# Designs tried in a protein design run: designed miniproteins, single chains. Part 16

Each design is a single chain, and the fold is of that chain. pLDDT is the mean over its residues in the fold that is shown.

## One batch from the design tools (miniprotein)

Design m568
Fold by ESMFold2-Fast:
Structure m568 (fold): chain A 67 residues (1-67)
Amino acid sequence: AEDAAVDAIVEATTRLAKDLLAEGYSPEEVKEIALRSARAAGVNLGLSPEQLERAIKRVEEEVDKLA
């Protein structure tokens, strides 16, 4: 599927963000950790610059909805 790797990163990172919020981390710390995690995962999976940008933007939007 198109963007399957992007979708997987967004899903996994959003779940991480929810877990961190439940553990009592601040929304700002959670956003920083989530964006860093998504970037590292995207680089490790060999995403294109466009795919990486889409993944980061979607993670930021999803994390902002949780805060």
Scores: mean pLDDT 81

Design m569
Fold by ESMFold2-Fast:
Structure m569 (fold): chain A 86 residues (1-86)
Amino acid sequence: GPPAHPAVAEATLAVLRAALADGASLGAAIGAALTAVGGAVTLVFVGDGAGGVREALAAAEVAAAAGAAAGAAAGREFAAALAAAA
């Protein structure tokens, strides 16, 4: 399979843990984690070299902040779809 990237795992875990610590539902936490994964994938894919990594990090932080509410909504939708399928 494709190689695992520590930056993707760390970003995903950090956002998931933070959302759960703030009392977010599992669906909202998953949505936040998916938003973080998108940002981390951008960091890993676009960030080749020191300048690229810094620019990708800044873009990922803005995207994560802007996508937080959308991520929460997506998480809820995913949780509802999973519950309906189970």
Scores: mean pLDDT 53

Design m570
Fold by ESMFold2-Fast:
Structure m570 (fold): chain A 55 residues (1-55)
Amino acid sequence: MAERYARAAELLLRENGSEEAKERAMTELGLSEEEVETLVKAIAQGRAASAAARA
């Protein structure tokens, strides 16, 4: 995975996927809206899997 994607994922995790974090990922790291949406979905899926494993 490209370095900028790892940084974007870390930023989104730290900021809980806030609008500001998404905007910063697009403007500072040069990601497209689709790339940011893909990362947000991956993070949400990871959280859902963690919750299911606890059940």
Scores: mean pLDDT 71

Design m571
Fold by ESMFold2-Fast:
Structure m571 (fold): chain A 62 residues (1-62)
Amino acid sequence: MDQDRSQLNGLILQSIYYRQQGDLDKAIEYLRKAAEIARSLGDDEGAEVLEELIKRLEEQKK
């Protein structure tokens, strides 16, 4: 059950790592990939949450 979720969580962890390094562009890139996987899994609600995080990080870049 959790193999695809593990992949998704891995991408989210990558985004957290890059955010801690101050690389918001990479953090956003990994979150976008995570949102794509969430939609592929039929998790539209999870993808929407990830898209909101992307918007928040885009705001942090400005």
Scores: mean pLDDT 79

Design m572
Fold by ESMFold2-Fast:
Structure m572 (fold): chain A 82 residues (1-82)
Amino acid sequence: MFPGFSPQQQQTVQRILDQANQQGLMGYATSSIISQVISQDYGFPYSTVYQDISTYMDSLGVDTMSTGQIGNFINDLVQQYG
């Protein structure tokens, strides 16, 4: 359950987690997985999403992102480019 997320955002986060789980990651996702799914779901260029997420993850001091962090990133990205 992803409280506070829009239906589209919930679907994108679930797809990210499903792909991460298939690669053996438990409840967290890498910048590459997140960038690929967001690029596909929102139509943003992969390189732009990857650069933005890499900067965001560096600011948090993390190598992988949780559900909540992914949701916050999508909100920021859509507000900036949508």
Scores: mean pLDDT 76

Design m573
Fold by ESMFold2-Fast:
Structure m573 (fold): chain A 71 residues (1-71)
Amino acid sequence: DAEEQLKKALEYLEKGDVEKALEELEKAKELAKDNPLAVGYIEQAISALRRGDVEEAKEQIELALEALKAS
Protein backbone atom coordinates (compact mmCIF):
# COMPACT_ATOMS: atom_id res chain seq x y z
CA ASP A 1 0.00 0.00 0.00
CA ALA A 2 1.67 3.18 -1.24
CA GLU A 3 -0.07 5.35 1.40
CA GLU A 4 1.36 3.16 4.23
CA GLN A 5 4.90 3.39 2.76
CA LEU A 6 4.63 7.20 2.48
CA LYS A 7 3.50 7.40 6.14
CA LYS A 8 6.48 5.21 7.14
CA ALA A 9 8.80 7.55 5.20
CA LEU A 10 7.44 10.51 7.23
CA GLU A 11 7.99 8.56 10.49
CA TYR A 12 11.61 7.83 9.53
CA LEU A 13 12.17 11.51 8.67
CA GLU A 14 10.87 12.48 12.15
CA LYS A 15 13.51 10.09 13.58
CA GLY A 16 16.22 11.57 11.31
CA ASP A 17 16.63 8.28 9.42
CA VAL A 18 16.96 9.59 5.86
CA GLU A 19 18.25 6.26 4.47
CA LYS A 20 15.16 4.32 5.65
CA ALA A 21 12.89 7.16 4.50
CA LEU A 22 14.43 6.84 0.99
CA GLU A 23 13.86 3.05 1.09
CA GLU A 24 10.16 3.56 1.93
CA LEU A 25 9.82 6.24 -0.80
CA GLU A 26 11.25 3.84 -3.43
CA LYS A 27 8.73 1.18 -2.29
CA ALA A 28 5.89 3.76 -2.43
CA LYS A 29 6.94 4.78 -5.97
CA GLU A 30 6.77 1.13 -7.17
CA LEU A 31 3.35 0.61 -5.48
CA ALA A 32 2.01 3.92 -6.90
CA LYS A 33 3.20 3.24 -10.49
CA ASP A 34 -0.39 3.42 -11.86
CA ASN A 35 -0.72 6.99 -10.48
CA PRO A 36 1.66 9.28 -12.45
CA LEU A 37 0.88 12.34 -10.28
CA ALA A 38 1.77 10.50 -7.04
CA VAL A 39 4.94 9.05 -8.67
CA GLY A 40 6.00 12.59 -9.69
CA TYR A 41 5.63 13.88 -6.12
CA ILE A 42 7.49 10.84 -4.71
CA GLU A 43 10.37 11.46 -7.17
CA GLN A 44 10.51 15.12 -6.03
CA ALA A 45 10.62 13.95 -2.38
CA ILE A 46 13.52 11.56 -3.16
CA SER A 47 15.39 14.37 -4.97
CA ALA A 48 14.81 16.78 -2.06
CA LEU A 49 16.21 14.25 0.47
CA ARG A 50 19.29 13.66 -1.70
CA ARG A 51 19.88 17.46 -1.55
CA GLY A 52 19.38 17.41 2.26
CA ASP A 53 16.06 19.30 2.05
CA VAL A 54 13.92 17.41 4.57
CA GLU A 55 11.22 20.14 4.72
CA GLU A 56 10.66 20.07 0.93
CA ALA A 57 10.65 16.24 1.01
CA LYS A 58 7.87 16.24 3.65
CA GLU A 59 5.80 18.68 1.53
CA GLN A 60 6.19 16.46 -1.57
CA ILE A 61 5.22 13.33 0.44
CA GLU A 62 2.06 15.15 1.64
CA LEU A 63 1.18 16.03 -1.98
CA ALA A 64 1.74 12.38 -3.00
CA LEU A 65 -0.66 11.26 -0.22
CA GLU A 66 -3.31 13.73 -1.50
CA ALA A 67 -2.85 12.47 -5.09
CA LEU A 68 -3.39 8.86 -3.94
CA LYS A 69 -6.56 9.80 -1.98
CA ALA A 70 -7.96 11.70 -5.00
CA SER A 71 -7.71 8.53 -7.13
Scores: mean pLDDT 87

Design m574
Fold by ESMFold2-Fast:
Structure m574 (fold): chain A 80 residues (1-80)
Amino acid sequence: EREDLAIEAVLLAMAATAAGRREVSQKFLDAANAILRGDYETAAEKLEEAARILESTGHPDDVRLAKRARELAEKARELA
């Protein structure tokens, strides 16, 4: 459901904020807003951008968060 996906994106944003990843957190919030508008293609793009940034750090917590973002992006693309 749209609301469930948006909540997941907000939870990712909160996790990114706690990790000090402000740019990533903003991309997750942009994805949540896109999901709420039914713009699943934009949501997937923002989630993939966030995942790429997190993967580039090489930190285990960031890599794990990136996997969650990519899983959510895949779900968004299936709804687009």
Scores: mean pLDDT 87

Design m575
Fold by ESMFold2-Fast:
Structure m575 (fold): chain A 63 residues (1-63)
Amino acid sequence: MMDKEELAEKGERLLTLAAILAGQGRNEEALRMAKEGKELLEKAGYSEEAEKGFQTVLELVKR
C-alpha cells in the first residue's frame, strides 16, 4: 500500500534524525522527532518498528 509505505519511510527518516540529534546531545529535539516518527510508523501499521526505533532514541538520550 503506497500510502502506508510513504508514512513508514517518513517515520524512519524522523527516527534516524532523532538518533543523530540524540548523539549530539540535543535530547529535547531528538525526543520530539522520535515521537513524530513513532506516530507515523504506528499509523503505517509498523507498531513494532515504531517502538524499537523510539526505544533506540531513548537509549541514546539516557547515555
Scores: mean pLDDT 81

Design m576
Fold by ESMFold2-Fast:
Structure m576 (fold): chain A 80 residues (1-80)
Amino acid sequence: SELDELAEKVVKAMEEARKRGDLDTEIDFATVLIQIAVDKVIIERAKEKGDPNYEQLEKEAVERAKEMLEKTAEKHGIEL
């Protein structure tokens, strides 16, 4: 899924921050990963209940994750 691909990009950014000893950058990317995890739980619950809005929730989650990832990268001078 697009959320899984975004989560992989976040994990890679965290690993690279870790190698540099940049704790602040690693923590900020970890908050993006937490938001992706929360959104995945919400989407899965919606799917289980047969909520027809689950596709819209998934789209909104992807857009949110992209925005958070871009803002975090910009804050720390990282190219995505």
Scores: mean pLDDT 88

Design m577
Fold by ESMFold2-Fast:
Structure m577 (fold): chain A 56 residues (1-56)
Amino acid sequence: SEVERKIKLLKEISEGVRALVDAVASLLDWSDDERKRLYERIDEAEKRALEEIRRS
């Protein structure tokens, strides 16, 4: 379905963003807490996008 396609694309984008966060965190010696805060922001954005996809 169109909804399933959009969810798959969202997950792929989310995975890419997490990989970028991990790369940047490693280069800049970020703390686990700093990385966790960014992951929480990604999770919240993903949740909002999923709700919008389901309502469309």
Scores: mean pLDDT 83

Design m578
Fold by ESMFold2-Fast:
Structure m578 (fold): chain A 74 residues (1-74)
Amino acid sequence: LDEGVQLAAEGKYDEAIKAFEEAIKKDPNLVDAYVLLASIYLKLGKQEQADEYFRKAAELRREGKAVYRPLAKL
């Protein structure tokens, strides 16, 4: 996650997207990764992709499934 944020800050959007996609594969409820992906797609002018990831993040938050970090607490 931190590596992806640094890559995005350096303008390496393709590498940042790959890092965040990897984070989502590891934890599909990691809402921060969806928000960051959406932000990168907005910077690239890909509004539809950005809206899709923002919607996924909002859905996870609405359902109470959103996780900033996996916590072993029920």
Scores: mean pLDDT 73

Design m579
Fold by ESMFold2-Fast:
Structure m579 (fold): chain A 68 residues (1-68)
Amino acid sequence: SFIEEAKEKVDEIVEKLRKGEISVEEAEKQITEILNEVEKKLGRSKETQALKKYALEKLSEAKAEVDK
């Protein structure tokens, strides 16, 4: 599904951030682009809200680890 593909892309971006392959700024940009694309295609729904929460939680955890 498009939601599952978006989650996989978020996970890949978060892992790149954790490994130091991309900056926090680049990770935030890429995740924002994915979330915008999802909202454009599927609209504002329970599924897109759950994806946004998932992405923000994963990004927040990774940012906390790299900002130490």
Scores: mean pLDDT 80

Design m580
Fold by ESMFold2-Fast:
Formats: sequence, C-alpha cells, structure tokens
Structure m580 (fold): chain A 74 residues (1-74)
Amino acid sequence: ASSEDVARVIGLLLRLLGVALEQNNQEAIDYVKKAVEAINKGDYETAAEYVRKAGQLVGEPETADELAELLKKM
C-alpha cells in the first residue's frame, strides 16, 4: 500500500470511531477496536470484516466499504 493509502485508512478509521463515540454505540466501538487489533497483526481481511460491521451499526456503510477495500490492498 502507498503512504496515501495508509493515511486514508487512518482517516477513515478515525471517522468510524468518531461516529461510534458520538452515538455511544459500544458494539461499534468494540468492532473498531477489533479492526485495529487485526491491522496490528497484519490480518487486513479480518480487519475489513470488522470495519464493515462497525459501519453498518453506525449508519456509515459507504465509509466502511471504502476502508475495507483499502485494507484489502495492504
């Protein structure tokens, strides 16, 4: 992945986390946390699955889909 792709991943993760925090949606916060843990392990496919689940919970499926596709490119 390019440095631009990495920066975009970080930005989209922060957006999903921010929305989950604003909604006080603990399940979505937990999925974002699991996605970050999967990224730290290099498991980008599992991270993409957790991101999609978080996005559905907070009503941000397009943000989650963009992030999931970027994670699959890593």
Scores: mean pLDDT 86

Design m581
Fold by ESMFold2-Fast:
Structure m581 (fold): chain A 57 residues (1-57)
Amino acid sequence: MLELQQQVNRAVNEIEKAVEAGDIEKARKITEEAESVLPPGAAEAVRQVTERWIKES
């Protein structure tokens, strides 16, 4: 569904912004928020992206 992809993209963009600002706490919070509203598969994808960006930063 288009709405699901838009929610994932929005969460990913907000997480990227927080990580770039060095605000890891905020990135974690956004990830938890997204995980609570997304289906398991989409939530897992967002979590993996967040962990990867924090590790590479």
Scores: mean pLDDT 77

Design m582
Fold by ESMFold2-Fast:
Structure m582 (fold): chain A 72 residues (1-72)
Amino acid sequence: TAEDLLGSAIGDAGRFDPSGAISDVKKVLELDPSLREEALKVLKQALYMAKTLGDEKSAKEAEKLIKELEKS
């Protein structure tokens, strides 16, 4: 379910896997767009981790998704 994927994304973020968290969040939003606010929380955590790890690709992807979700 979308909730199961959201739980997986939170777990990936907790394990210092920002790219995995971002991938799972994209799938959650495809299945249930109403989870946008929860997805934003996970994306912000993934962005913080990506910046901490020096993962510029994941950081930019997370920033782009956050901006897109906040514009609507």
Scores: mean pLDDT 77

Design m583
Fold by ESMFold2-Fast:
Structure m583 (fold): chain A 68 residues (1-68)
Amino acid sequence: SMKVVTSLKAAEVIYALMKEGKISFDQALAILKKINEYSEMTVDQVRELLIENGVSEEVAKEAEERLL
């Protein structure tokens, strides 16, 4: 999806996934550091960032669905 989301909204989804135990604390920190380099991102860019940081396809898809 080419839907644009704010870095704040993307960060909120990452924090939620970490709190739910779906991603590790170390994965969340690495991802949040990258998200904070942007003011906004596409949902596809957030999904790709999750995959690049070792998040499973299933969890990355769930993050995409939460951002849509």
Scores: mean pLDDT 86

Design m584
Fold by ESMFold2-Fast:
Structure m584 (fold): chain A 60 residues (1-60)
Amino acid sequence: EEAERLVQKALEAAKAGDLDTARRYIWEASRVAEAEPDPERRQRLLAGVDEAITALRKAK
């Protein structure tokens, strides 16, 4: 699942201290999630993006 992979990359970048790269991956994951036609799957992907955003905010 593309959005989930982008979220994982964002979290890895954030743990490495590269917040700019993490933000770019989160933005890409959000766009992929919003394009998901299945509303249940879309909500699940967006929840993952929200968790990544929260983790990124706490990292700084």
Scores: mean pLDDT 77

Design m585
Fold by ESMFold2-Fast:
Structure m585 (fold): chain A 73 residues (1-73)
Amino acid sequence: LTPEQLARMAEDVLAEGEAQAASLEDPEVAEQVRAAGEHLAAAYRALAAGDEEAAAAHLAKAREAGERLEKLL
């Protein structure tokens, strides 16, 4: 993947996460969906910049938000 493609993927993931969160009635669930999308987008941006350590940290935070989301559902 090129840095351009990773940047586009980050924007797509962020937009999708925000759209999903906006469709949810539960504010707690919406918050975790938004957080997961934001960290996943940040991970793709970090990869585009060649920062593998930052990408790994953001992927870990996205997973953490996903685990919280599972407990809320």
Scores: mean pLDDT 80

Design m586
Fold by ESMFold2-Fast:
Parts: sequence; C-alpha cells; structure tokens
Structure m586 (fold): chain A 89 residues (1-89)
Amino acid sequence: DPELVEFIKEQIKREEESTKKLIEEMKKRNMPEEVIERVQAIHEETLARYKELLENNASLEELSKVEAERGARLRALFDERVDEALRNK
C-alpha cells in the first residue's frame, strides 16, 4: 500500500523531530543522563521498528502496535520520573 508507506515515512520524520525537541528540553532542565539515554533508546527502537515495517510490507495493524508500544514506554518513563520527584521530598 503506497499510502501506508508514505504515512510510515512521515511518522519516522515526526518521531525524529519530536524526540529531538524532547531531548533538548530535558537537557535544558538538567535531567539525569540515564533518563535522557532511556528516551534515546525508546526513539532508536521505534525508528528500527518503523524501518522493519517499511521493509516487510507491514499492515496498518502492525503500525498501530508499534505506535501503542512506543506511547506506553514513554508514559511509563514519565510516570516513573513524576513518582520519583514527588516521593523524594
């Protein structure tokens, strides 16, 4: 599906732009290096999965699973950070 291929390419571009901005903001706030590295790892894994989807003529269902998993991982990381900030007082 050419439209799905184009959509995945746009998702790769948005992922790169969004994560770059997030990492820059985290660095400005002097976030722990380990947290920044975890965000970078999630980003790299997400990009690798999108590339696999492009190579393997993947379905919209497979794309949705990659997007859901990425969202869940980032949410878990941010929830962990919020809990740490709230409990260390």
Scores: mean pLDDT 77

Design m587
Fold by ESMFold2-Fast:
Structure m587 (fold): chain A 73 residues (1-73)
Amino acid sequence: MEIEREVTLALLELKMRLEGEELGKVLPLEEAIRKAEALAREAAEEAGLSEEEKERVVEAAVAGARRGYEESL
């Protein structure tokens, strides 16, 4: 059911954004982004997401990493 899939996707986006923020606070920006992207891609693959949905999760993780980095300045 699409509703359940959309909820799963939204929760995964939120989770990856928060994990990205924590990485951005403690790692150099480039390393935080690289690690956030890798974690997001792995999580999306395990969840069986489409390529488009996977990209949304990756973008959320990268946005989180950048935000965490900026907050650490």
Scores: mean pLDDT 82

Design m588
Fold by ESMFold2-Fast:
Structure m588 (fold): chain A 62 residues (1-62)
Amino acid sequence: EEEKKKEALKKAIELEAESGLHLMGAESLRIAGESEEKVEEERRKAEKALEEARKVLEEAKK
């Protein structure tokens, strides 16, 4: 239904935005010379958010 698609898109956009923020955070930490562990943690958070966005969009197709 139309509402279902709009809600899924909104949620996916929010998750994609979170992923982007974590990626920018990881690069900022890397440039600032923060520990490799902190950089990797931010990158992993970005990957998780992007994966959740994909799942939300896939479910909306049904």
Scores: mean pLDDT 81

Design m589
Fold by ESMFold2-Fast:
Structure m589 (fold): chain A 55 residues (1-55)
Amino acid sequence: ASTIRLVAQHDAGLTDAQLDRILAARTEAELRELSRETGLSVRQLRSLKDALLAA
């Protein structure tokens, strides 16, 4: 969903590569690693992944 991707890039400073990694993440350990890189919480990353998949 391009609109949610643009919002995440603008508001959270995420790159397309980071958004693709969030979408590909299957485990909490992968989201925890992304949390360290992005500064977002694992909860925020799970919510963002769900929003990207829904739209």
Scores: mean pLDDT 76

Design m590
Fold by ESMFold2-Fast:
Structure m590 (fold): chain A 65 residues (1-65)
Amino acid sequence: MDSIKLIVESILEADDESMKAATRIIMRHWSEEEQKTFLEEVKKLADPERVKLIEEVYEEMKKEK
């Protein structure tokens, strides 16, 4: 749990393009439960605009199944 918080904090320090790239890597390689935990931590720590960008990547990756 603590490791996911640190990863989210690191991603939120990055620019929008790097944040989107990191989110795509997480969506491809992490379990569904880990992806959910990532999204919940983002919603707690990020500005609404940045949350929206991450949710857009999530929906995009979900559609590619």
Scores: mean pLDDT 78

Design m591
Fold by ESMFold2-Fast:
Structure m591 (fold): chain A 68 residues (1-68)
Amino acid sequence: SAALARALVRHDLVTEFGLSEETAERVVELLEQGRLDEAVALLVAHGLSPEEARRLVEGAVRALTTLS
């Protein structure tokens, strides 16, 4: 389900990348709105490298479109 995909992406952002739940939720919201460049910029502002942020956004979009 889309809700499960959102929860998984949020969980990975918090546990793997050390983001707050609030920041992770904002990233997921931007991804759902197709605002991918803004999602990358937010991740970089919170300590991810630009390459790491781009790879994460790509993976998250793939997860959200699969409707797992």
Scores: mean pLDDT 81

Design m592
Fold by ESMFold2-Fast:
Formats: sequence, C-alpha cells, structure tokens
Structure m592 (fold): chain A 59 residues (1-59)
Amino acid sequence: SDVDELLKIANLVGYPVEIKFTNGENKTFNNEEELKAFAEEQEKKGISPLAYQSIKPVE
C-alpha cells in the first residue's frame, strides 16, 4: 500500500522526520506510529500518502 511505502521511506531517513506535502502542509513525525496514523487518515480522505515534496530528518 502507499501507506506502507511511505513508512519504508521514513524508516530509511530516520525519526524524527519532517515531511512537506504537495498541499503545502509541513509536518514532523516523532515515530512510525504517528506517521502511520496520519497517512491512513489522508488515504481515507482520498489523498495519496505519497503526495509529498520532501522527506528529511529533523535537523
């Protein structure tokens, strides 16, 4: 699933992770559980969890 793919990418980057989405929203996630919950809610709204501009470690 798109949720699982996003989680794999974030795990490679490492938590905490900062994601900038294509809708202009910028969010920080402290762990996989937080990101999964957010991604599943986006998918329920018909928004692709992979609709992001950047994924980077928090500085």
Scores: mean pLDDT 83

Design m593
Fold by ESMFold2-Fast:
Structure m593 (fold): chain A 59 residues (1-59)
Amino acid sequence: SPEELEREIRRTLERGRALGDEEAVKLAQMALEYLKNGDVRKAEELRAEAIRTLAEHLE
């Protein structure tokens, strides 16, 4: 659901902030903006990219 996706994006955003991953933070913020505008697919793609950058930052 869009509400669950929003929560998942917000968790990704918090993770990015905690790790100092500015790229993940920016991608997660963009995902929230697209989700707010009804573009669920773009939001999912941007969240996936944010998770990928977090995985790289975590070694």
Scores: mean pLDDT 83

Design m594
Fold by ESMFold2-Fast:
Structure m594 (fold): chain A 80 residues (1-80)
Amino acid sequence: MEEERKKKIEELIEGLEKQIEAVKEFEKKFGLKEEAKEVIKLLEEAKELIKKDTEENFKKALEKIKKADELVKEMAEKVR
């Protein structure tokens, strides 16, 4: 069971790392440095919470991911 949990955590972290890279590429193209920095910070904080491997920390990580998603949508609106 602990090994199965570790695999799920690794998969979640890999997903967040891919999102961070996507945000960095978006920043390079559109120059929204402050917004990109805030999104990256939220995703990095979510990764650390996920590594703690508790239900409470997973809930907090999901809240940070949701906020990051909202900021990404706001960034997309700003480049219109």
Scores: mean pLDDT 80

Design m595
Fold by ESMFold2-Fast:
Structure m595 (fold): chain A 59 residues (1-59)
Amino acid sequence: SGEEAARRAMLEAGGSEEAAERAARGLKGQPPDVARESVRTLVEGGFSPEQAGEAAERA
């Protein structure tokens, strides 16, 4: 699921469990590959894991 993929990607990026839950919540409706890529794009684009989690939750 997008929720599990987002959570895993955020934790892999060094984010906290809180950031992972925020990302999971925002991306739960996405396919797993899209959710993972969304997290990666935000982090590689210069967001900290915490900022990426917040941004993904609002998506």
Scores: mean pLDDT 80

Design m596
Fold by ESMFold2-Fast:
Structure m596 (fold): chain A 83 residues (1-83)
Amino acid sequence: LSRTELRVLQALLLHGPLSAAELAELLDLSQPTVSRALRRLERLGLVRSERDPRTGRTLYSLADREKALETLRKASEELRAKR
């Protein structure tokens, strides 16, 4: 996973369901950058989307919390090993 994809996963893990716009503001990234990361994470089965019926906004959440935690743990171990 890219750094951006890992940051998106971490934000969803810590803050719960978020829209692409909320993720972009939280992570100081452009909305298209966040949307591309979310699409890749959905394809990997790490993130799922649902429409908020009250606001009409699409919210993103972890599809599998344990798989996301393992992915973040492995990425952290790789970063530590390189240092």
Scores: mean pLDDT 79

Design m597
Fold by ESMFold2-Fast:
Structure m597 (fold): chain A 85 residues (1-85)
Amino acid sequence: MSKAASLHSAALILLVAGAVSRELGDEEAARADYEAALENAEKAAAVASPEEAVEMLRAVAEAMRKLGAPEEFIERVEALRREVE
């Protein structure tokens, strides 16, 4: 797996972890997991090609929407995507 793919996978795993924490009522743990997911997504985008970065960030934003992540994190991912486009 490439460095970008490894970081992207970590971001998606952390989004699932955040969703689980939120379902258990641990909003602080959920927020920490979403912050870590965003950090990994940003690092993945930084080492990917621009085309890969756009697709990875789009996938992260879609996963965030499906898992019900806070709007602020979705906005931050969309801002990162606009910066690499």
Scores: mean pLDDT 84

Design m598
Fold by ESMFold2-Fast:
Structure m598 (fold): chain A 62 residues (1-62)
Amino acid sequence: SLEEEVKKYEEEIKKDPNNVKAWVALGYYYHKLGKEEEADKYFNKAFSLDMEEAIKYAKELN
């Protein structure tokens, strides 16, 4: 489920807060849940860590 995916990536971020892919994944799944403010926050965090990698992972999810 979307909620299970969110929990998975939240755990990955707790383990490694510099995991750009996990921040992008959280943004993506929060967007699918209709939580746009949270999605933007997570995407912005990913972009602040590594914009190139964040864009790459975002494209892979779609």
Scores: mean pLDDT 84

Design m599
Fold by ESMFold2-Fast:
Structure m599 (fold): chain A 85 residues (1-85)
Amino acid sequence: SHMEKAEELDKQAEEAFKEGNYVEAGRLYMEAANHYEQAGDLEKAIEAYEKAIDAFRKGYEATGNIDLAVLELGAATNLAALRSK
């Protein structure tokens, strides 16, 4: 189910984040958020997008890679759209 997939991705993202792999963590949190949305769990989708923003921001701070700043903006845009629902 979408919920089971979201929970699995969320756990994988937490492990990646703990390991300092912020790019992978951000990507996994974005995928988890999408599956939480499909499952109808908007609260968990919001939390996952917030974690993705944090992960991409930390990745950008560590690397200066502008692509991560773009991904952070994308996550923030998705979060804003979800909160406006």
Scores: mean pLDDT 88

Design m600
Fold by ESMFold2-Fast:
Structure m600 (fold): chain A 93 residues (1-93)
Amino acid sequence: DLLERVRRAAEEAIDEVEEIKKNSKNEEEFQALISERYRRELAAFPEFEAAPEEEQIVWRAGRVAELEILAGASREEAIERALATAERAVAQA
């Protein structure tokens, strides 16, 4: 169930990045909207630090998927790297 939630969070994060890109008129607008999204996610982080460990793992995996897509990874690579990050976190718990 946790890995399924991680996969869903990663896919949702990728879909949001692609939607922002599709709706951006140019690279400058895209960068501004991505920066705003990232700022919102970071502002929510203190609340997620108090959340159950599984919720924190899901949130971090979504951020990994976003960064991988922005770095030029494929959708499949971004999802696999998000899952690998979650699996490492679970193994350390």
Scores: mean pLDDT 77

Design m601
Fold by ESMFold2-Fast:
Structure m601 (fold): chain A 63 residues (1-63)
Amino acid sequence: MEAAKLAREHGLTKLSEKAEETVKKLQKRIEDAKKAGQENEAAGYQDELEMEQKLLTEMIKSL
C-alpha cells in the first residue's frame, strides 16, 4: 500500500500501521465474499478499500 509507505517515510508510523491493518481486513473481506459468491458485497468492500487508500494518500500529501 503506497499510502502506508508514504506515512512511514514522513515519520507517521501509527497512521501507517492503521492503514496496513485496514487494508488487510478489507482484502480478507473481499476474498471471503468472492468465495461465498457475493460479488455485490465484494464490490462494496473493493470500493471501500480504494476510497481508504485514496483518502490516506491525499491526507499525507497535504502535510
Scores: mean pLDDT 73

Design m602
Fold by ESMFold2-Fast:
Structure m602 (fold): chain A 75 residues (1-75)
Amino acid sequence: MVRSDWSGITREDVLALLRQMLAYLRQHAHKLSPEEKERVIANLERFRAEVHAHLGYDPEIDALVEENIAVLREA
C-alpha cells in the first residue's frame, strides 16, 4: 500500500484528519518549540497544497488548515 496515494481518499477523510489534528494542537501546541511549530506549519501548508491539487480548492478544508496554523502561531 502507498501511504501518499490519494486514490479512494475522500473529502470527509481529509476533514476528519484535520479536525483530529486541531483537537491535538489545541491541547499540545504550547509544548512545542518555535522550530517545531514552524515545521508543523510548513507540513500543513504542504498538505493543503497536495489536497487542493488532488481534490480542487475546498473552502472548508482551507479554513480547517488555517485554524490549525492559527493555533500553532497563537500557542
Scores: mean pLDDT 80

Design m604
Fold by ESMFold2-Fast:
Structure m604 (fold): chain A 90 residues (1-90)
Amino acid sequence: SMLEDAKKQIEKDPNNAEAWLALGVAYYEKGEYEKAVEYYEQAIKLDPNYAEAWANLGLAYKELGKEEEAEEYLKKALELDPDNRLAKYL
């Protein structure tokens, strides 16, 4: 599964920002938005310019009802990548 694959990638390389993003997406798809936020924050900690991680963080905050924070993170994603399709969703 996507979740198990992401966990295995992190076990091999805990500095793999893409694997932390994938783990966050897997939890987001399960509706576990608070866990998704935790893993997206880890991806951003490893790569602060990771536009996709910022966009996913914003979407998770929107699902949690934190609209102001969601807007800030989505704007950050668009500043890093103006063509980011997830950030344009809102």
Scores: mean pLDDT 86

Design m605
Fold by ESMFold2-Fast:
Structure m605 (fold): chain A 83 residues (1-83)
Amino acid sequence: AEKKFKLGKEALEKGNYEEAIKYFEEALAQKPSSEIYTNLGKAYLKAGNFEEADKYFEKAKALASPVEQRAIDLLREVLKEEA
């Protein structure tokens, strides 16, 4: 899970959004977490798939603390403005 999550983040940073999605999905299959759902949301948003992005951001918020939920909402807004 941790190794796949790191590979997903590296792919996301390089702009390889399809590869990032695949690695994050593999990480989720091993260990679901708010952080993995958030990064899946980011990857889908960067890939232009707003429907899947919103779905994963909502899943991330369901597992997150109130402080983390606010951070996820801010991240989503920033990424939508950059698109």
Scores: mean pLDDT 79

Design m606
Fold by ESMFold2-Fast:
Structure m606 (fold): chain A 81 residues (1-81)
Amino acid sequence: MYRVKVKYKLNGKEKEVEKLVSEETAEKIIEIAKEHGGTVIKQKDGSVVIFPSEEAAKEIKKILGITEEDVEVKKVIIEKV
């Protein structure tokens, strides 16, 4: 199981949502971030920090079920739990 923390802006306010996902879903999010550009940082503890491109952000939102169109994804943190 993996924890995915999404830091986003909605109507100028910074917000955070946390979701538990399967290993396959976590790997898919990382793959999308790498393929569509942006920055992917693997930390020493095995966690992954993502600063997504606009295209990566759209695909990640779809995977996580975030349907709000004005959500601007700023940062995604993936950690094993």
Scores: mean pLDDT 83

